# Ledger of designs, part 28: designed miniproteins, single chains

Each design is a single chain, and the fold is of that chain. pLDDT is the mean over its residues in the fold that is shown.

## One batch from the design tools (miniprotein)

Design m951
Fold by ESMFold2-Fast:
Structure m951 (fold): chain A 62 residues (1-62)
Amino acid sequence: SEIDELIAALPAELQEAARKIAEAGRKYGLSDEEIAEVIRLLAESPEEADRRALALILARLS
């Protein structure tokens, strides 16, 4: 899948974090597109990835 390909393209140390993000995202009902966005941000800025993931999860809980 696109998510698996994005994870495989990351540095090895970020791949485990990205897999956990994908699992958590699916658990909270995030779309594959939203999960892919967070994973892409993780490669550039872990801080922005955390911010985006939190915003998406809070939107689901509201």
Scores: mean pLDDT 81

Design m952
Fold by ESMFold2-Fast:
Structure m952 (fold): chain A 83 residues (1-83)
Amino acid sequence: SAAEEARRLAERFERTMEELGRLLGVENLPWSDPRVQALAAELVRLARELGLDVSELPVGAQGLLELRERAREAAERRIEEAL
């Protein structure tokens, strides 16, 4: 269902965001690291699948938090619309 798809997209986004945070905050990898760049590309792809107009990952912690909130809200809207 559309609601189940939206939930799966939101869960994948959250898991990807947690892994990005681990690479940046725990392993202290630079943004130029290929692993970090791969997760950044995946977050952009997932955000676009949720209906957000995003072409690249926002730079900095505040931009990432704002993208996370927008993705959560987009998923919630899709779940509500499917009910």
Scores: mean pLDDT 82

Design m953
Fold by ESMFold2-Fast:
Structure m953 (fold): chain A 89 residues (1-89)
Amino acid sequence: SAAQAAREAAGRKKALDLLKKAEETSDPVEAAALVMVAQRALVDPDLSPEKIKEWLEFAREQAKRLSPDALEAIIKTGEKLKASLEKEG
């Protein structure tokens, strides 16, 4: 349906906005947290800005406990995800 397509497009836009911010930061903890929330936005396209902020706070606390190798793996996953979403237009 048109409504379903619009919701999916909104989720992809939210994810792309978060993934762009992940590329713009020099902090690997912040980058990994942004990637984790971008993945959440694809699963839950109705996420409000307030819920995104709550998920970012949670994701930052989780990311702080990860090894450098784990952070790099999440960031690389985010780069691949961004490239995939950009192909969808």
Scores: mean pLDDT 85

Design m954
Fold by ESMFold2-Fast:
Structure m954 (fold): chain A 63 residues (1-63)
Amino acid sequence: AEGDRLVQEIADEAVELAKKYGAETAIEWARERLDQAVAEGRVTPDQAEFGLRIAERRAKEVA
């Protein structure tokens, strides 16, 4: 589904941001992007929560 793909793209971008600017900055960015996607109806709240957890875990592993 489109929402699942968008969630993965946001998580992948958060990993790249974490490498450059640290995990906290990357996680904050991912949260804002996912919240916007939910507001636009592109991603469900459950998909956004799952995506944020993945982004948090992966960002912390690379930072």
Scores: mean pLDDT 83

Design m955
Fold by ESMFold2-Fast:
Structure m955 (fold): chain A 56 residues (1-56)
Amino acid sequence: MSVSADKAQKLMTFKEAMERGGGPALPSVEEAFGKKGPEGSPFGQAASIPAGFATE
């Protein structure tokens, strides 16, 4: 499969699936271990800035 753009969209589905099937126990682990925030776009970018900031 050469469609990387489509894979990026799948990440969004995963986020939604987590919120749906998260339940009362899952969100606790997600916040503690997973990403802080349902979007993750600004967080992912902020964390990636120092790594890919000057190379992209």
Scores: mean pLDDT 51

Design m956
Fold by ESMFold2-Fast:
Structure m956 (fold): chain A 113 residues (1-113)
Amino acid sequence: MELVRNEIDALSEVLKVSKRDVALVLAAYVAWLIAHGISVEELKAAGRYPLASVEKLGAERTLEILLEILRELGVEVDREELLELARKNSPAEVARALGVPEEVLEKMRGLFE
C-alpha cells in the first residue's frame, strides 16, 4: 500500500499535478495492463518503464490499492467498468474518459508511450 501512495506523491510533486489526477492516470494504465494481459517482463522487453508498484506488487494488487485511494479522494470508480473501458481503449483514452485533463495527460505521456 505505501509503495502506491509514495509513487502517487512523488509523481504529483515532480509533475505538479493533483494526487487525484495522478491516481486516475495510474488506474487507467494499470487497468489497461490487466485488460491486455501485459506482464512486467513484456514491458521491460519492449523498453517501456514499469511502475515500481506494478513491478513489486503486480498489476491486480496495484489497481486494488489505486481504486481504494481514489475512493478516499472522493472518486468512485467501478473496477468492472474500468476494465471494460481499458479492454477497448488506450490508457490515455481511458484516463480522458475518467475526466483527466489533456494538460495532465501530456505531462504523464512517458507512462503511456
Scores: mean pLDDT 81

Design m957
Fold by ESMFold2-Fast:
Structure m957 (fold): chain A 81 residues (1-81)
Amino acid sequence: DKDEEIKKLREKFLEALKNGDKEKAKEYIKKIAELLELPQEEVDAMIEAIDSMDPELLSQLGTLLINRDLEGAQAVYAAAA
């Protein structure tokens, strides 16, 4: 089930963000993007954002996303860009 696989990858991605683990976050987002057939330009932008973000900001972003604070997560993402 593609949806179940994406769900598991999203959970792992959020855990990686919360832990400030950039390498694992990039691995999981690449797998999610492949399953969702996202354009390479969007994938590259997400990877660049993760690479440029401070590990403390990644942990904050992961915590906000787990708590479903999408506006807070957007603010952290914009500050890192």
Scores: mean pLDDT 74

Design m958
Fold by ESMFold2-Fast:
Structure m958 (fold): chain A 69 residues (1-69)
Amino acid sequence: REEKLKELIRRALEDPTDVLSIVQAALLAPGHPEVVEAARRGRELLGERWDAEVAKVGPEAIEFVKSLE
């Protein structure tokens, strides 16, 4: 679990438009500072597209996104 989280965080920080990696990392470690920062950056870069990409991942991803507000 810890190693998988490290890989997901690394990918999210390298490409903050990789919504799948960001959401998966957030589900494994809710409130993790690096994951929250990557999610906020990805949301800024994708704009309206962020919500669409999050919705493709699933309902758990939507709850995480609400926690950013």
Scores: mean pLDDT 74

Design m959
Fold by ESMFold2-Fast:
Parts: sequence; C-alpha cells; structure tokens
Structure m959 (fold): chain A 116 residues (1-116)
Amino acid sequence: DPDLEEMRARLREVLEQLKEAVKGKYPEIASLIDELLAHLDDPDRALELANRLVQTAIEHGAPDELLRAIQALVGMVAALRYLEEHPDLSPEERERIRATFDRLAAQVREAIAALK
C-alpha cells in the first residue's frame, strides 16, 4: 500500500526529529521513541507505545509544547492504524484520513520548533 508506506516514512521522519529535540533533557522519552520506531509495522504496539509517551512526558514534567507534539504524534499513529484496519475505505475516506495525518505531522513539527 503506497499510502501506508509513505505515511510510515513520514511518521519515522517526525519521530527522528522529536527524538533529537528531546534526547538531552528527556532520555526516557527518547528511549520510548526508539522503541516506537522499531514497531511502526505493528499498529497495536505502535499506538500502545505512543500513549505511553504521553504518560511518561506528564510524569517527567514536560512543557506544554512537548506534550502537544506527543499528543499530535498519538493522532498520527491512530490514523495510520485506522487505515491498516480498514483496507477497503473509499478514496475519499482515505484522503480525509491522510489530510488529518498530514495536519498532525505539521503540528508535531511546529511544537518541536517551539522547543528551544
């Protein structure tokens, strides 16, 4: 599925960018991002790990910008999982989900840019 492959590649890119932004101050979050990167082909595990990132960020007192980035990331993983679970979606439904995914990816990048 070319759409799923492209979305996974974009999710991987965004995860690598987030990891670089947090690895110095939040090594536990960076470690969970590495685990998520290793499981991008397992949608249930990926979503579990993405939700665990939210909990870990809260426990470590992450700033609002980092929490926003991680929440948008959870949305990206959920959108990817939904497409994988529904291979018979109409082209219009797939485009809507992809548009949501792209919007969330932009939100992650904007939040990362605010982390200085």
Scores: mean pLDDT 86

Design m960
Fold by ESMFold2-Fast:
Structure m960 (fold): chain A 70 residues (1-70)
Amino acid sequence: VAEEAEKLAKEYEEEGDKKMAKAAKAVAYIEAGDLKKAQELINELLKEGVSQDEAEKLIGEMMERAEKLA
């Protein structure tokens, strides 16, 4: 799951979707147990104008996608 989330992050980065790339990277860190780095990425999303609710939805969607690829 962490490896699949990392792959999703790279794909979104290549397509220019920086919000989805950060959400996928945060999921990769959550699955790897690095909650501090995951929180740092979530804080970056909030600073870029993403609401807390929107960030939670993006992370949930990325978790679902990564689980289906695992």
Scores: mean pLDDT 77

Design m961
Fold by ESMFold2-Fast:
Structure m961 (fold): chain A 86 residues (1-86)
Amino acid sequence: DKEILEQIKELLEQAIDYLKAGDVETAIELVKRAIELAKKLKDESFQFQLILMLTAALRRLKAGDVEGAINTLKQAIKLIERKLKE
């Protein structure tokens, strides 16, 4: 699962960069790809928590809350980094 977690982290970092550049549509597609990868995770509790956070970020982006979405994505990255160190 480390490889999948690293791929999700990279997608979320790219999504934040696109959001900072004003490209919300590309960021939405990257977060959707991250959700699809998260569905392949074997830790059911971690999978559920991560998908819930990413879905909340998507809802914020669709509502025009870019700053709230960036904050949620940064928290998701920290959650992934902590899991990768275990």
Scores: mean pLDDT 88

Design m962
Fold by ESMFold2-Fast:
Structure m962 (fold): chain A 87 residues (1-87)
Amino acid sequence: SKEELIEEILKKLEEIKKIAEKEGLSRAVQTVDELIKKVKEGKATVEDVEKASKEVAHEFLLNNSSRAEEVAKLLKEINELVKKLEE
C-alpha cells in the first residue's frame, strides 16, 4: 500500500540520519531531517528526493566515510520507492 511505501522510505531515511549523526556529518543530518519532514507531510517529490540524495551522497564522499557505499545503497532504494509512490 501507499502507507507501507511511506513507512519503508521513512525507515531508510532514519537509518541514513543515524549514520550521519554518528559520523558528525551535520549537513547530511539537516538534509535528511528536511526530507523526513516533507515525506511525513506528503509533500516530497521525486525531484526533492533526487536533489537531497545527491547532497547527502556528496557529503559522505567528501568526508571519506567508510559507510558511503551503504548510504548510497539506501539512497538508491529510497529513490525507487518514491518513484512507486508517484505511480
Scores: mean pLDDT 87

Design m963
Fold by ESMFold2-Fast:
Structure m963 (fold): chain A 65 residues (1-65)
Amino acid sequence: MASVEDVVKAIKEQAEILKKQGYSEDEILETARRSVDTVVAAGVLDESDKEELLKKVEEEVKKIS
């Protein structure tokens, strides 16, 4: 079972790769949001954790933009 912190780390690593590939902040944020939706839909995390995960992911993506 993945923790919120484990998922945030994975999405942040993906966001750093996308930034190096020349994607815009808006495109990286959209990709990160889609990744959150995917992990919740896959049952990796509960729907109750989605809001916390989205907030942390958006904060981390904005820091690397």
Scores: mean pLDDT 78

Design m964
Fold by ESMFold2-Fast:
Structure m964 (fold): chain A 70 residues (1-70)
Amino acid sequence: SALEKELNRKETLRLFFKISRDSNLAIASLYRSKGRDDLAAKEEANAAALDEKIKELDKEISKLKKKIKS
């Protein structure tokens, strides 16, 4: 169905944002270990922005799942 295709697209997008967020956090950890706190903070801020996008997608995915089950 069209709703199932939309769900799959949003789940795929969420996965890409999660991978990007996890990558930014790993890079931030590396910068912290090298005493580069300013660079770490920028990567952490980028990860936080992606986390907010993931949270919004989680709400949309939840609504779509309820609509498909009804």
Scores: mean pLDDT 90

Design m965
Fold by ESMFold2-Fast:
Structure m965 (fold): chain A 69 residues (1-69)
Amino acid sequence: GIEEATELAREGAEIAVEEGVISEKAAQDIVKAAENGDYVALLAAAKELEELGSHEAARLLREAAQLLQ
């Protein structure tokens, strides 16, 4: 559900910030997308993270998106 998706999105966003590929603000927006059930926004973010080489963060966002479908 939304709670599990939000935790996965938070973990993925945190990894991406730690890797220096997104800002804290972008991480906050990812978490808000999950809280709002916006799986399309999570899939878009996952694609961008994959392209930036943040493969683990992208995987977690895709899993979060799947839980919202």
Scores: mean pLDDT 88

Design m966
Fold by ESMFold2-Fast:
Structure m966 (fold): chain A 82 residues (1-82)
Amino acid sequence: SSQIQQLVNQGNLFQSRGDFLSAGDHFRRAGDIHFQQGNFDQAIDHYNRSMDLFIQGRGPGDPQVMDTSSRIVYISVQIVFK
């Protein structure tokens, strides 16, 4: 959707400026929209990118890394049963 493309474009812009936390938030939000649409592969791709960016900004112990990781696990479980 145009909303997903806008989030990805803004995420790329923030990443290019070294704002890893804002970049990570934008990719996480893009993943959330793909998840709501049932596009689990794209949701996981965006969540992985978001998680990597949060690790770069705050390190692996940050709550946003843990939250994003939990979303990936949840989707993986749902795919097995659908």
Scores: mean pLDDT 83

Design m967
Fold by ESMFold2-Fast:
Structure m967 (fold): chain A 69 residues (1-69)
Amino acid sequence: SVEEVKEELREIMKKAAESTPEEMKKLLEEAQKLVLEFAKTGSKKDAQEITGVAEKEAGKAYEELKERE
């Protein structure tokens, strides 16, 4: 479901924020793959909501990495 994908995405992004830069890159790639795969089968609205969550969480992860480094 959309909510399950959103929660999985948030967990991936949370892990990315707590990871090394190299691990964060891999986790961000996995998150992008998850969003793209769901977008192929979901509604346009659901795809937009998931993309919005991905963008928000990615921004947060980069800010946390910047503060840590």
Scores: mean pLDDT 71

Design m968
Fold by ESMFold2-Fast:
Structure m968 (fold): chain A 71 residues (1-71)
Amino acid sequence: ADAERRGAERAGRIGTAAAPVAHQLSKKAWEELGGDSSPEALDKISQTASGPARDAVNRAKAELEAEEAAA
Protein backbone atom coordinates (compact mmCIF):
# COMPACT_ATOMS: atom_id res chain seq x y z
CA ALA A 1 0.00 0.00 0.00
CA ASP A 2 1.19 3.47 -0.88
CA ALA A 3 0.27 5.77 1.97
CA GLU A 4 1.57 8.73 -0.05
CA ARG A 5 -0.81 8.08 -2.95
CA ARG A 6 -3.74 7.64 -0.59
CA GLY A 7 -2.75 10.81 1.26
CA ALA A 8 -2.34 12.78 -1.95
CA GLU A 9 -5.74 11.64 -3.23
CA ARG A 10 -7.41 12.65 0.02
CA ALA A 11 -5.56 15.98 0.08
CA GLY A 12 -6.64 16.60 -3.50
CA ARG A 13 -10.28 16.11 -2.61
CA ILE A 14 -9.98 18.41 0.40
CA GLY A 15 -8.09 20.96 -1.68
CA THR A 16 -10.76 20.96 -4.38
CA ALA A 17 -13.53 21.43 -1.81
CA ALA A 18 -11.72 24.29 -0.05
CA ALA A 19 -10.29 26.04 -3.13
CA PRO A 20 -13.17 28.50 -3.78
CA VAL A 21 -13.21 29.66 -0.16
CA ALA A 22 -9.43 29.69 0.19
CA HIS A 23 -8.78 31.86 -2.85
CA GLN A 24 -11.23 34.49 -1.56
CA LEU A 25 -9.43 34.59 1.80
CA SER A 26 -5.78 34.40 0.81
CA LYS A 27 -4.10 34.31 -2.58
CA LYS A 28 -1.06 32.72 -0.94
CA ALA A 29 -3.09 29.96 0.69
CA TRP A 30 -5.08 29.44 -2.51
CA GLU A 31 -1.90 29.12 -4.58
CA GLU A 32 -0.57 26.45 -2.22
CA LEU A 33 -3.92 24.65 -2.17
CA GLY A 34 -4.69 25.00 -5.88
CA GLY A 35 -1.19 24.40 -7.18
CA ASP A 36 -0.26 21.66 -4.73
CA SER A 37 -3.00 19.57 -3.15
CA SER A 38 -0.49 17.37 -1.33
CA PRO A 39 -0.93 16.68 2.40
CA GLU A 40 2.20 18.75 3.05
CA ALA A 41 0.75 21.80 1.30
CA LEU A 42 -2.44 21.56 3.35
CA ASP A 43 -0.44 21.08 6.55
CA LYS A 44 1.66 24.15 5.73
CA ILE A 45 -1.50 26.22 5.22
CA SER A 46 -2.92 24.92 8.49
CA GLN A 47 0.24 25.93 10.37
CA THR A 48 1.13 29.19 8.62
CA ALA A 49 -2.07 30.75 7.30
CA SER A 50 -4.29 33.13 9.22
CA GLY A 51 -7.30 31.78 11.08
CA PRO A 52 -9.81 32.28 8.23
CA ALA A 53 -7.72 30.42 5.65
CA ARG A 54 -6.86 27.65 8.11
CA ASP A 55 -10.53 27.40 9.09
CA ALA A 56 -11.52 26.94 5.45
CA VAL A 57 -9.12 24.01 5.06
CA ASN A 58 -10.22 22.46 8.36
CA ARG A 59 -13.88 22.82 7.41
CA ALA A 60 -13.25 21.05 4.10
CA LYS A 61 -11.43 18.26 5.94
CA ALA A 62 -14.32 17.87 8.39
CA GLU A 63 -16.89 17.75 5.59
CA LEU A 64 -14.89 15.14 3.68
CA GLU A 65 -14.48 13.07 6.85
CA ALA A 66 -18.24 13.19 7.45
CA GLU A 67 -18.89 12.24 3.82
CA GLU A 68 -16.52 9.27 4.05
CA ALA A 69 -18.04 8.15 7.37
CA ALA A 70 -21.52 8.32 5.85
CA ALA A 71 -20.50 6.20 2.86
Scores: mean pLDDT 57

Design m969
Fold by ESMFold2-Fast:
Structure m969 (fold): chain A 93 residues (1-93)
Amino acid sequence: KPLSKEEADEAIEKLTSPDFDEVQEAARKLAENKSDEVIKKLIELLKSPDPFRRAAAVAALAETGSEEGIKALKEAQKDPDPVVRELAKQLLE
């Protein structure tokens, strides 16, 4: 179900949290929202130096089912981290 703007803004802020559990929960909530702003923010998260944050973004983008998300997942198959690459590959099947 779609988040309110306030809930979406809070979840986007949580994506940059040092706590991976908070990042995972925020990514999950944002994936259900499917807004263009959320999708763009998740794509930005794929540029994070932290592979755990990139993995969370990959999972969330797959859940959105958007064309922009699918394009980002295809690029994530080239990620330097093997876990991120494998996750993107599995989610595109």
Scores: mean pLDDT 74

Design m970
Fold by ESMFold2-Fast:
Structure m970 (fold): chain A 95 residues (1-95)
Amino acid sequence: SEEEVEARAERTVADNKAFIDSYIEELKNASPEEQGRVETILRVGLIAALTEIWVLEQHVSPELRERLRETAKEMIDKVNKALKELGLKPIKVEI
């Protein structure tokens, strides 16, 4: 059903957001030796999350689509803020 698809989309986005938040925290607490590994996981993880959200946008209501786009923007902003605070290059993505 439409409700079932939307519930799954919301759960998937929530899980991706939790993953991003967790790795931002790990990056902030990483030793200099671990920073590169954690940074790579966060960068790849963000691109994967954004791709998944983009696919989900094609299958949900206009109202949920707008919310998914806002969540994607929030995740990009959070990751780039963390990267900038550590003197790392921001991620440039078009959405």
Scores: mean pLDDT 85

Design m971
Fold by ESMFold2-Fast:
Structure m971 (fold): chain A 70 residues (1-70)
Amino acid sequence: MTDAEAARKISEALLEALQRGEKKVTVEVEYNGKKITIEADVEEALKRLQELSDKKGYLTVEEIIEALKK
C-alpha cells in the first residue's frame, strides 16, 4: 500500500463512518511494510485532520496516523 492509498483509505473510512452516524471507526492500513490498526473517534479525528489541513493544505500518512493516535 502506498502512502497516498493509505491516506485515502483512512479518509474514506472516516467519511463513511460520519455518514452512518458512527462515533468510532477502526481502520487497518499497511504502512512501511507493517499493518497498523487505527481506532479513532470519528468527530475528534475529523477535527484534527481539518486543523492540520487548514495549516498545511495537505497531509502525509505520518501526520494522519499521529493525529488519530491518542
Scores: mean pLDDT 71

Design m972
Fold by ESMFold2-Fast:
Structure m972 (fold): chain A 80 residues (1-80)
Amino acid sequence: SIDEILEEIKKLLEKVAPSKSKEIEELVKKFKKGEISADEFEDKINELLESSPDLKISEEERYELVKLINELKKKVEEEE
C-alpha cells in the first residue's frame, strides 16, 4: 500500500539523515494531504539529503530509496 511504502521511506530517511527527522515527517505529511506530487516529493527528498550535514548513506541504501520512490509513483498512477 501507499502508506506502507511511505513508512519504509520515512524509516530509511530517518536512519540516513537523523537530524532531518522533523523535515522528513512534515514532507510525508504534505504528500499524504495531496499538497505535493510524487515527483515533487522525490525532488524534496533529494534536496533534504543534499542539505543534511550528518548524511550517512550507502550505495545499497540509495538503491533501496530509489526503488521505494519508484514503487510509490507506480501505486499513485494505479489509483487513476
Scores: mean pLDDT 82

Design m973
Fold by ESMFold2-Fast:
Structure m973 (fold): chain A 80 residues (1-80)
Amino acid sequence: LKPQTLQLAQQAKQKLREEHHLSGNDIAAVLRYRRFPLKDESAGADNKHLAAYMEIRGYETVEEFVADLVRLHRELEESR
């Protein structure tokens, strides 16, 4: 993982929690919904998982990542 992406993941996770009220488990559910493997983790999404997902998807900004994750979380909730 690139250090820059890990920093973006940390910022995105904080923004998702504080502004959108998404927990680590909510974020993990979105990653699994998008078929992203949480290979090194058992329960919730940590910054390493978020950084890996951001690198695979090519996110360059926190704002793009947060907007997409919020949209995907809404899609997941609507599918229940």
Scores: mean pLDDT 73

Design m974
Fold by ESMFold2-Fast:
Structure m974 (fold): chain A 58 residues (1-58)
Amino acid sequence: GAAVAAQAVQTFGGADAARAAAGGRLISEGPASAEEVARKTGLDLPTAAGAAALARST
């Protein structure tokens, strides 16, 4: 939910959070797991999981 997304944004540290959110939003248009987000954005799995959470929570 929103709390998880907020935590992910703080954990990523600004620029990384923005990049993860943008990647997650792009991926959320289609069905995608954290692994798929990682492949599409070039981020590691934990960061991609945060991006997916951000995309889902909006």
Scores: mean pLDDT 56

Design m975
Fold by ESMFold2-Fast:
Structure m975 (fold): chain A 97 residues (1-97)
Amino acid sequence: SSRLEKSREFARELGRELLRRIQENSTRLLAEVLAEEGTLEAALEALKKRGINPVILLDFTYELRLEDPELYRELLTDEQIALIEPAMREVHERNVI
């Protein structure tokens, strides 16, 4: 209706798209670092050294699992998923309490 209403609607849609891209990029980065380091512990330490908060990265990866489980399964191997699932479960259980 009004220009302001259209601008607010655009801002909301843009926010959702940007959040989606953060979730996807976080999952891709986690997959890359897991492949480079070979263990979860080494991958999380490498992320910290790069100035990246590993808990926040795991949270966005978990959000991708909820929002787009098909893409989540494409970006991570079964071995990588098995490696991160216990940590993601701990983060989830802590955040829902």
Scores: mean pLDDT 84

Design m976
Fold by ESMFold2-Fast:
Structure m976 (fold): chain A 81 residues (1-81)
Amino acid sequence: MLKEILEKGVKILTEVAKELEKQGDDVSASMVLMAASVMKLAFERDPSSVPEGLELGGKILEKLGYKKEAKELYKLSEKAK
């Protein structure tokens, strides 16, 4: 279900943000949490936005060096299509 896919993506982003906070990287943690919040808000307006939101979240995580978590978001994006 699309909502379950979204919730899994949000969980991954939230877990990465907590890890960044533990490392003292509050700025990157805030950016990742903002991405999760925007994805949830976009879903409420247009459920068809979920694949794009997950793919964007994956790109953000990949840029921050979380390649494994980024791959999981990309897989969730494909399942949401």
Scores: mean pLDDT 83

Design m977
Fold by ESMFold2-Fast:
Structure m977 (fold): chain A 75 residues (1-75)
Amino acid sequence: DIEERIEELKKKIEEALAAGDNAGAAKYLTELGVELMKQKRYEESIRYFEQALALDPTNKQAQTLLDYAKQQLKE
């Protein structure tokens, strides 16, 4: 169930942030953004990719996915 997966990813993000694991949090934020993109929830996915890049600016996957999500929203 997609909503259950979104809730689980949000819990993992909170746990990673509480542990000071910024790289892990960025990875889970990126995965959450991907799940939202599958539902065409582009505005929400953009916010999560931007949060991932704030925690890990070198995350090329998050940057690529952010650019894609923004492109979908412009159309």
Scores: mean pLDDT 85

Design m978
Fold by ESMFold2-Fast:
Structure m978 (fold): chain A 73 residues (1-73)
Amino acid sequence: KETAIRLAEGLAEALKNKDRISADAYLVGLAVEVSLTRDPKLRELFQRVADAINAGDYEAAIKAAEELKEYLK
């Protein structure tokens, strides 16, 4: 859970900095953590972040990443 929080924080920060390479790396790490937790709500929140990034909607991606981070606390 602590690892997932750290990855979500890093993802949000990378997105705010428009650092796509770091954001993609954090997203991959977070996908592994999400798969290990078997939490359907966490998976839904993760998918919202991924969908926003794929759509190029960085504002929505940042908002979804912050929501994911709050859920993990």
Scores: mean pLDDT 80

Design m979
Fold by ESMFold2-Fast:
Structure m979 (fold): chain A 92 residues (1-92)
Amino acid sequence: SPLDESINRTIEELIEQFKKSDSELAKLGLEVLEYAKTLDSGSQGLLLHALSAIYEHKSVEALRELLELMKDPSMSAREIAEAVFKKLEELE
């Protein structure tokens, strides 16, 4: 669908942008984006939303939490996003 194509384009653009950065946040964010490519468009949107919030707060700690939760195949993208938003709130 046009939405699916738009989300995939956004992920590919972010991957290329993050590859040009030497920051730890960009390196870890690249791992999230590569994983997001393996998911459905709804799950991709949820993870992109969580990653955007992490990037606005420049929180390496919240990004590491996201990466650890991604290793658990029982965790849905929604549950991962909710846990990340909770972590960001706790770090304020």
Scores: mean pLDDT 82

Design m980
Fold by ESMFold2-Fast:
Order: C-alpha cells, then structure tokens, then sequence
Structure m980 (fold): chain A 77 residues (1-77)
C-alpha cells in the first residue's frame, strides 16, 4: 500500500520537475528573444513572440504546480 503511494509520489514529482524544466527553458527563450529583438527594433514581432512564449510558460508552470500539489496531497495522511 505505502510502497505504491511512494511510487506514485515519485512519478508526480518527476512530471512536476519535467514541466518546471520546460518553464525554465521557455523563460530562457524569452530572455534570448528580448535580447535579439532589441538589436533589430522589431517591437511588434517581439511583442507577439513574448506573448506566445509567456502563454506557454504560464501553462508549463501551472502543470508543474498541479503535479507538485498532487504529490503533496499524497504525502498527507
């Protein structure tokens, strides 16, 4: 019983870590896009790119939090 719960917690924590890594990568992409576009003066294209990356980042963060919270709930009695 407890061993199965421990395995499930590990699986959920692994998924949370994967989505957190995705969020971190998206944050890095946003920083790179901002630096690159600041040299070209393409404000409209930068705004669109940042909006798209920001939406993906928010989704990845939400999924990471969801799996982290599910793991925490399983750790509670």
Amino acid sequence: HMEEIENKIKELESKAKDYQAEADALRAQMGAAFREKSLTGSDEELARTMRELSAQYDDAVAKAEKYRNEAEKLKEK
Scores: mean pLDDT 79

Design m981
Fold by ESMFold2-Fast:
Structure m981 (fold): chain A 68 residues (1-68)
Amino acid sequence: RERALELLEEALRAARDDPGLAAALKIAIQDLRNGKLTPENLRSLARAAEAAGNLEAAELVREAADQL
């Protein structure tokens, strides 16, 4: 859980210039804190980051999914 949070916070920093991806990452961080985040949600978010061209954020989000 703590490692997944750190990875999502790093992904948020990598997405700072993409407001849509940053907003999605903030929701994912909140869902993680509330126990609502699933690995499937993170895999979907990683695909969205990859589609946006943010490979760094996509990799960090995939690693966060593996930590859940």
Scores: mean pLDDT 83

Design m982
Fold by ESMFold2-Fast:
Structure m982 (fold): chain A 80 residues (1-80)
Amino acid sequence: SKKEVLKAVQEALTAFNKAYNEGKSVREAADVFIKLLEEKGVPIAEKARQVADEVLSEDLTPEEKRRRFALEVIKLAEEY
């Protein structure tokens, strides 16, 4: 259900932010996020991987990449 997808994304974003705050790169933190979605069978995991690749390819600071990834994956969950 959409409610279960939103909950899974919120839990995965908590792990993403924790990984980044513990010194992991945005790519490494995004990999933690995507792995958690894949383990839970969340159908937006592949789209989240595409978002990570797009955000990481842009000429942005690490903090801007982190914020943009978070916003885009929330949008994916809301549009599901």
Scores: mean pLDDT 86

Design m983
Fold by ESMFold2-Fast:
Structure m983 (fold): chain A 64 residues (1-64)
Amino acid sequence: IKPPKNEEERKKIQEELRKKALEAAKLKDPVIKMVAIHELKKLQEAGVISEEEFEEIVKEIEEL
């Protein structure tokens, strides 16, 4: 995954990831929820999102 070139691109990626995470949480399927979190971790390690952004999205998933 290619890291974002600017702040606007990063925000688009973050918003898309957050929507995917919330959708997974609403399904109430623990496997899908776990896969979504794992995918987000890989994106954080690739530099697509920051550690702070990753934590925020994971917290959103866990609260649903």
Scores: mean pLDDT 70

Design m984
Fold by ESMFold2-Fast:
Structure m984 (fold): chain A 80 residues (1-80)
Amino acid sequence: SKEENKKLLEIAKKVVEKAREKGIEITEEQAFTIVKLVLENNLDVEKATKEFLEYFKNDKSLSDEEVREVAEIAVELLKE
């Protein structure tokens, strides 16, 4: 829904900020995608990480470990 997407966008912005604090540069679009994948996979960081890497397989801007760290940030923010 429109309200759900707005909430996910707000979480995605916080993910971008927290990732930046850890030295990981990520776009709002990438953050929004990982937040959605984390929710769709019942907060499973490993599954969300694998699906994100497959979705962005032609965009090698992030390492597997960086994607995992961003997914972990998303899980923590979603638990708040």
Scores: mean pLDDT 82

Design m985
Fold by ESMFold2-Fast:
Structure m985 (fold): chain A 78 residues (1-78)
Amino acid sequence: MEKLIEENEEKILEVLKEEIKLMFPDEPLSKETVEKWYNFVTEKLKKAYEEGEISEEEYEFYLKVLKKGVELLLKELS
């Protein structure tokens, strides 16, 4: 079970790094770029929820995944 969680964490990190690089291709992967990206995507998620594009359960799930991924990425960059 723990091995499956570790595999998922690695996949989350890879996806986040790719998304950040696509949004900020000319910026180094730093705490500042991660924070900027996190703020941008959380604002988009909130708007999607407020506009009824996603459910409350989906919104909560995405926020949890993003928060965990960002925490892991920031720890790696420390």
Scores: mean pLDDT 77

Design m986
Fold by ESMFold2-Fast:
Structure m986 (fold): chain A 105 residues (1-105)
Amino acid sequence: AEAAEAAERLEEALAAGKRRIAILRAPMPAAEDAAVLDAIRAVVERLDPDLELELVQVDEAAPERIREAVYERIREILERARAGELVLIQLGDPAQLAAALERAA
């Protein structure tokens, strides 16, 4: 399940000393996305890290203005990740994530 993968990847990044992390999620059912967010919260609460965490979800069904704002945020995250300022964790369908990253670039 995506929730277990989210927890594992976040714990690995924190164990590696990373403290600026962005998690980009592909579109998924609301219950699965809620489980992912709950898993992320549980890791943060358990480890109590001093952490800059940004959570972004791609939603192609969202209104154009909301989609534009999400793609702008993804672009900013990509620029910071390329500069070595943060770690980007990608969750969900790789094809949907690749398409979103290409549109943001």
Scores: mean pLDDT 82

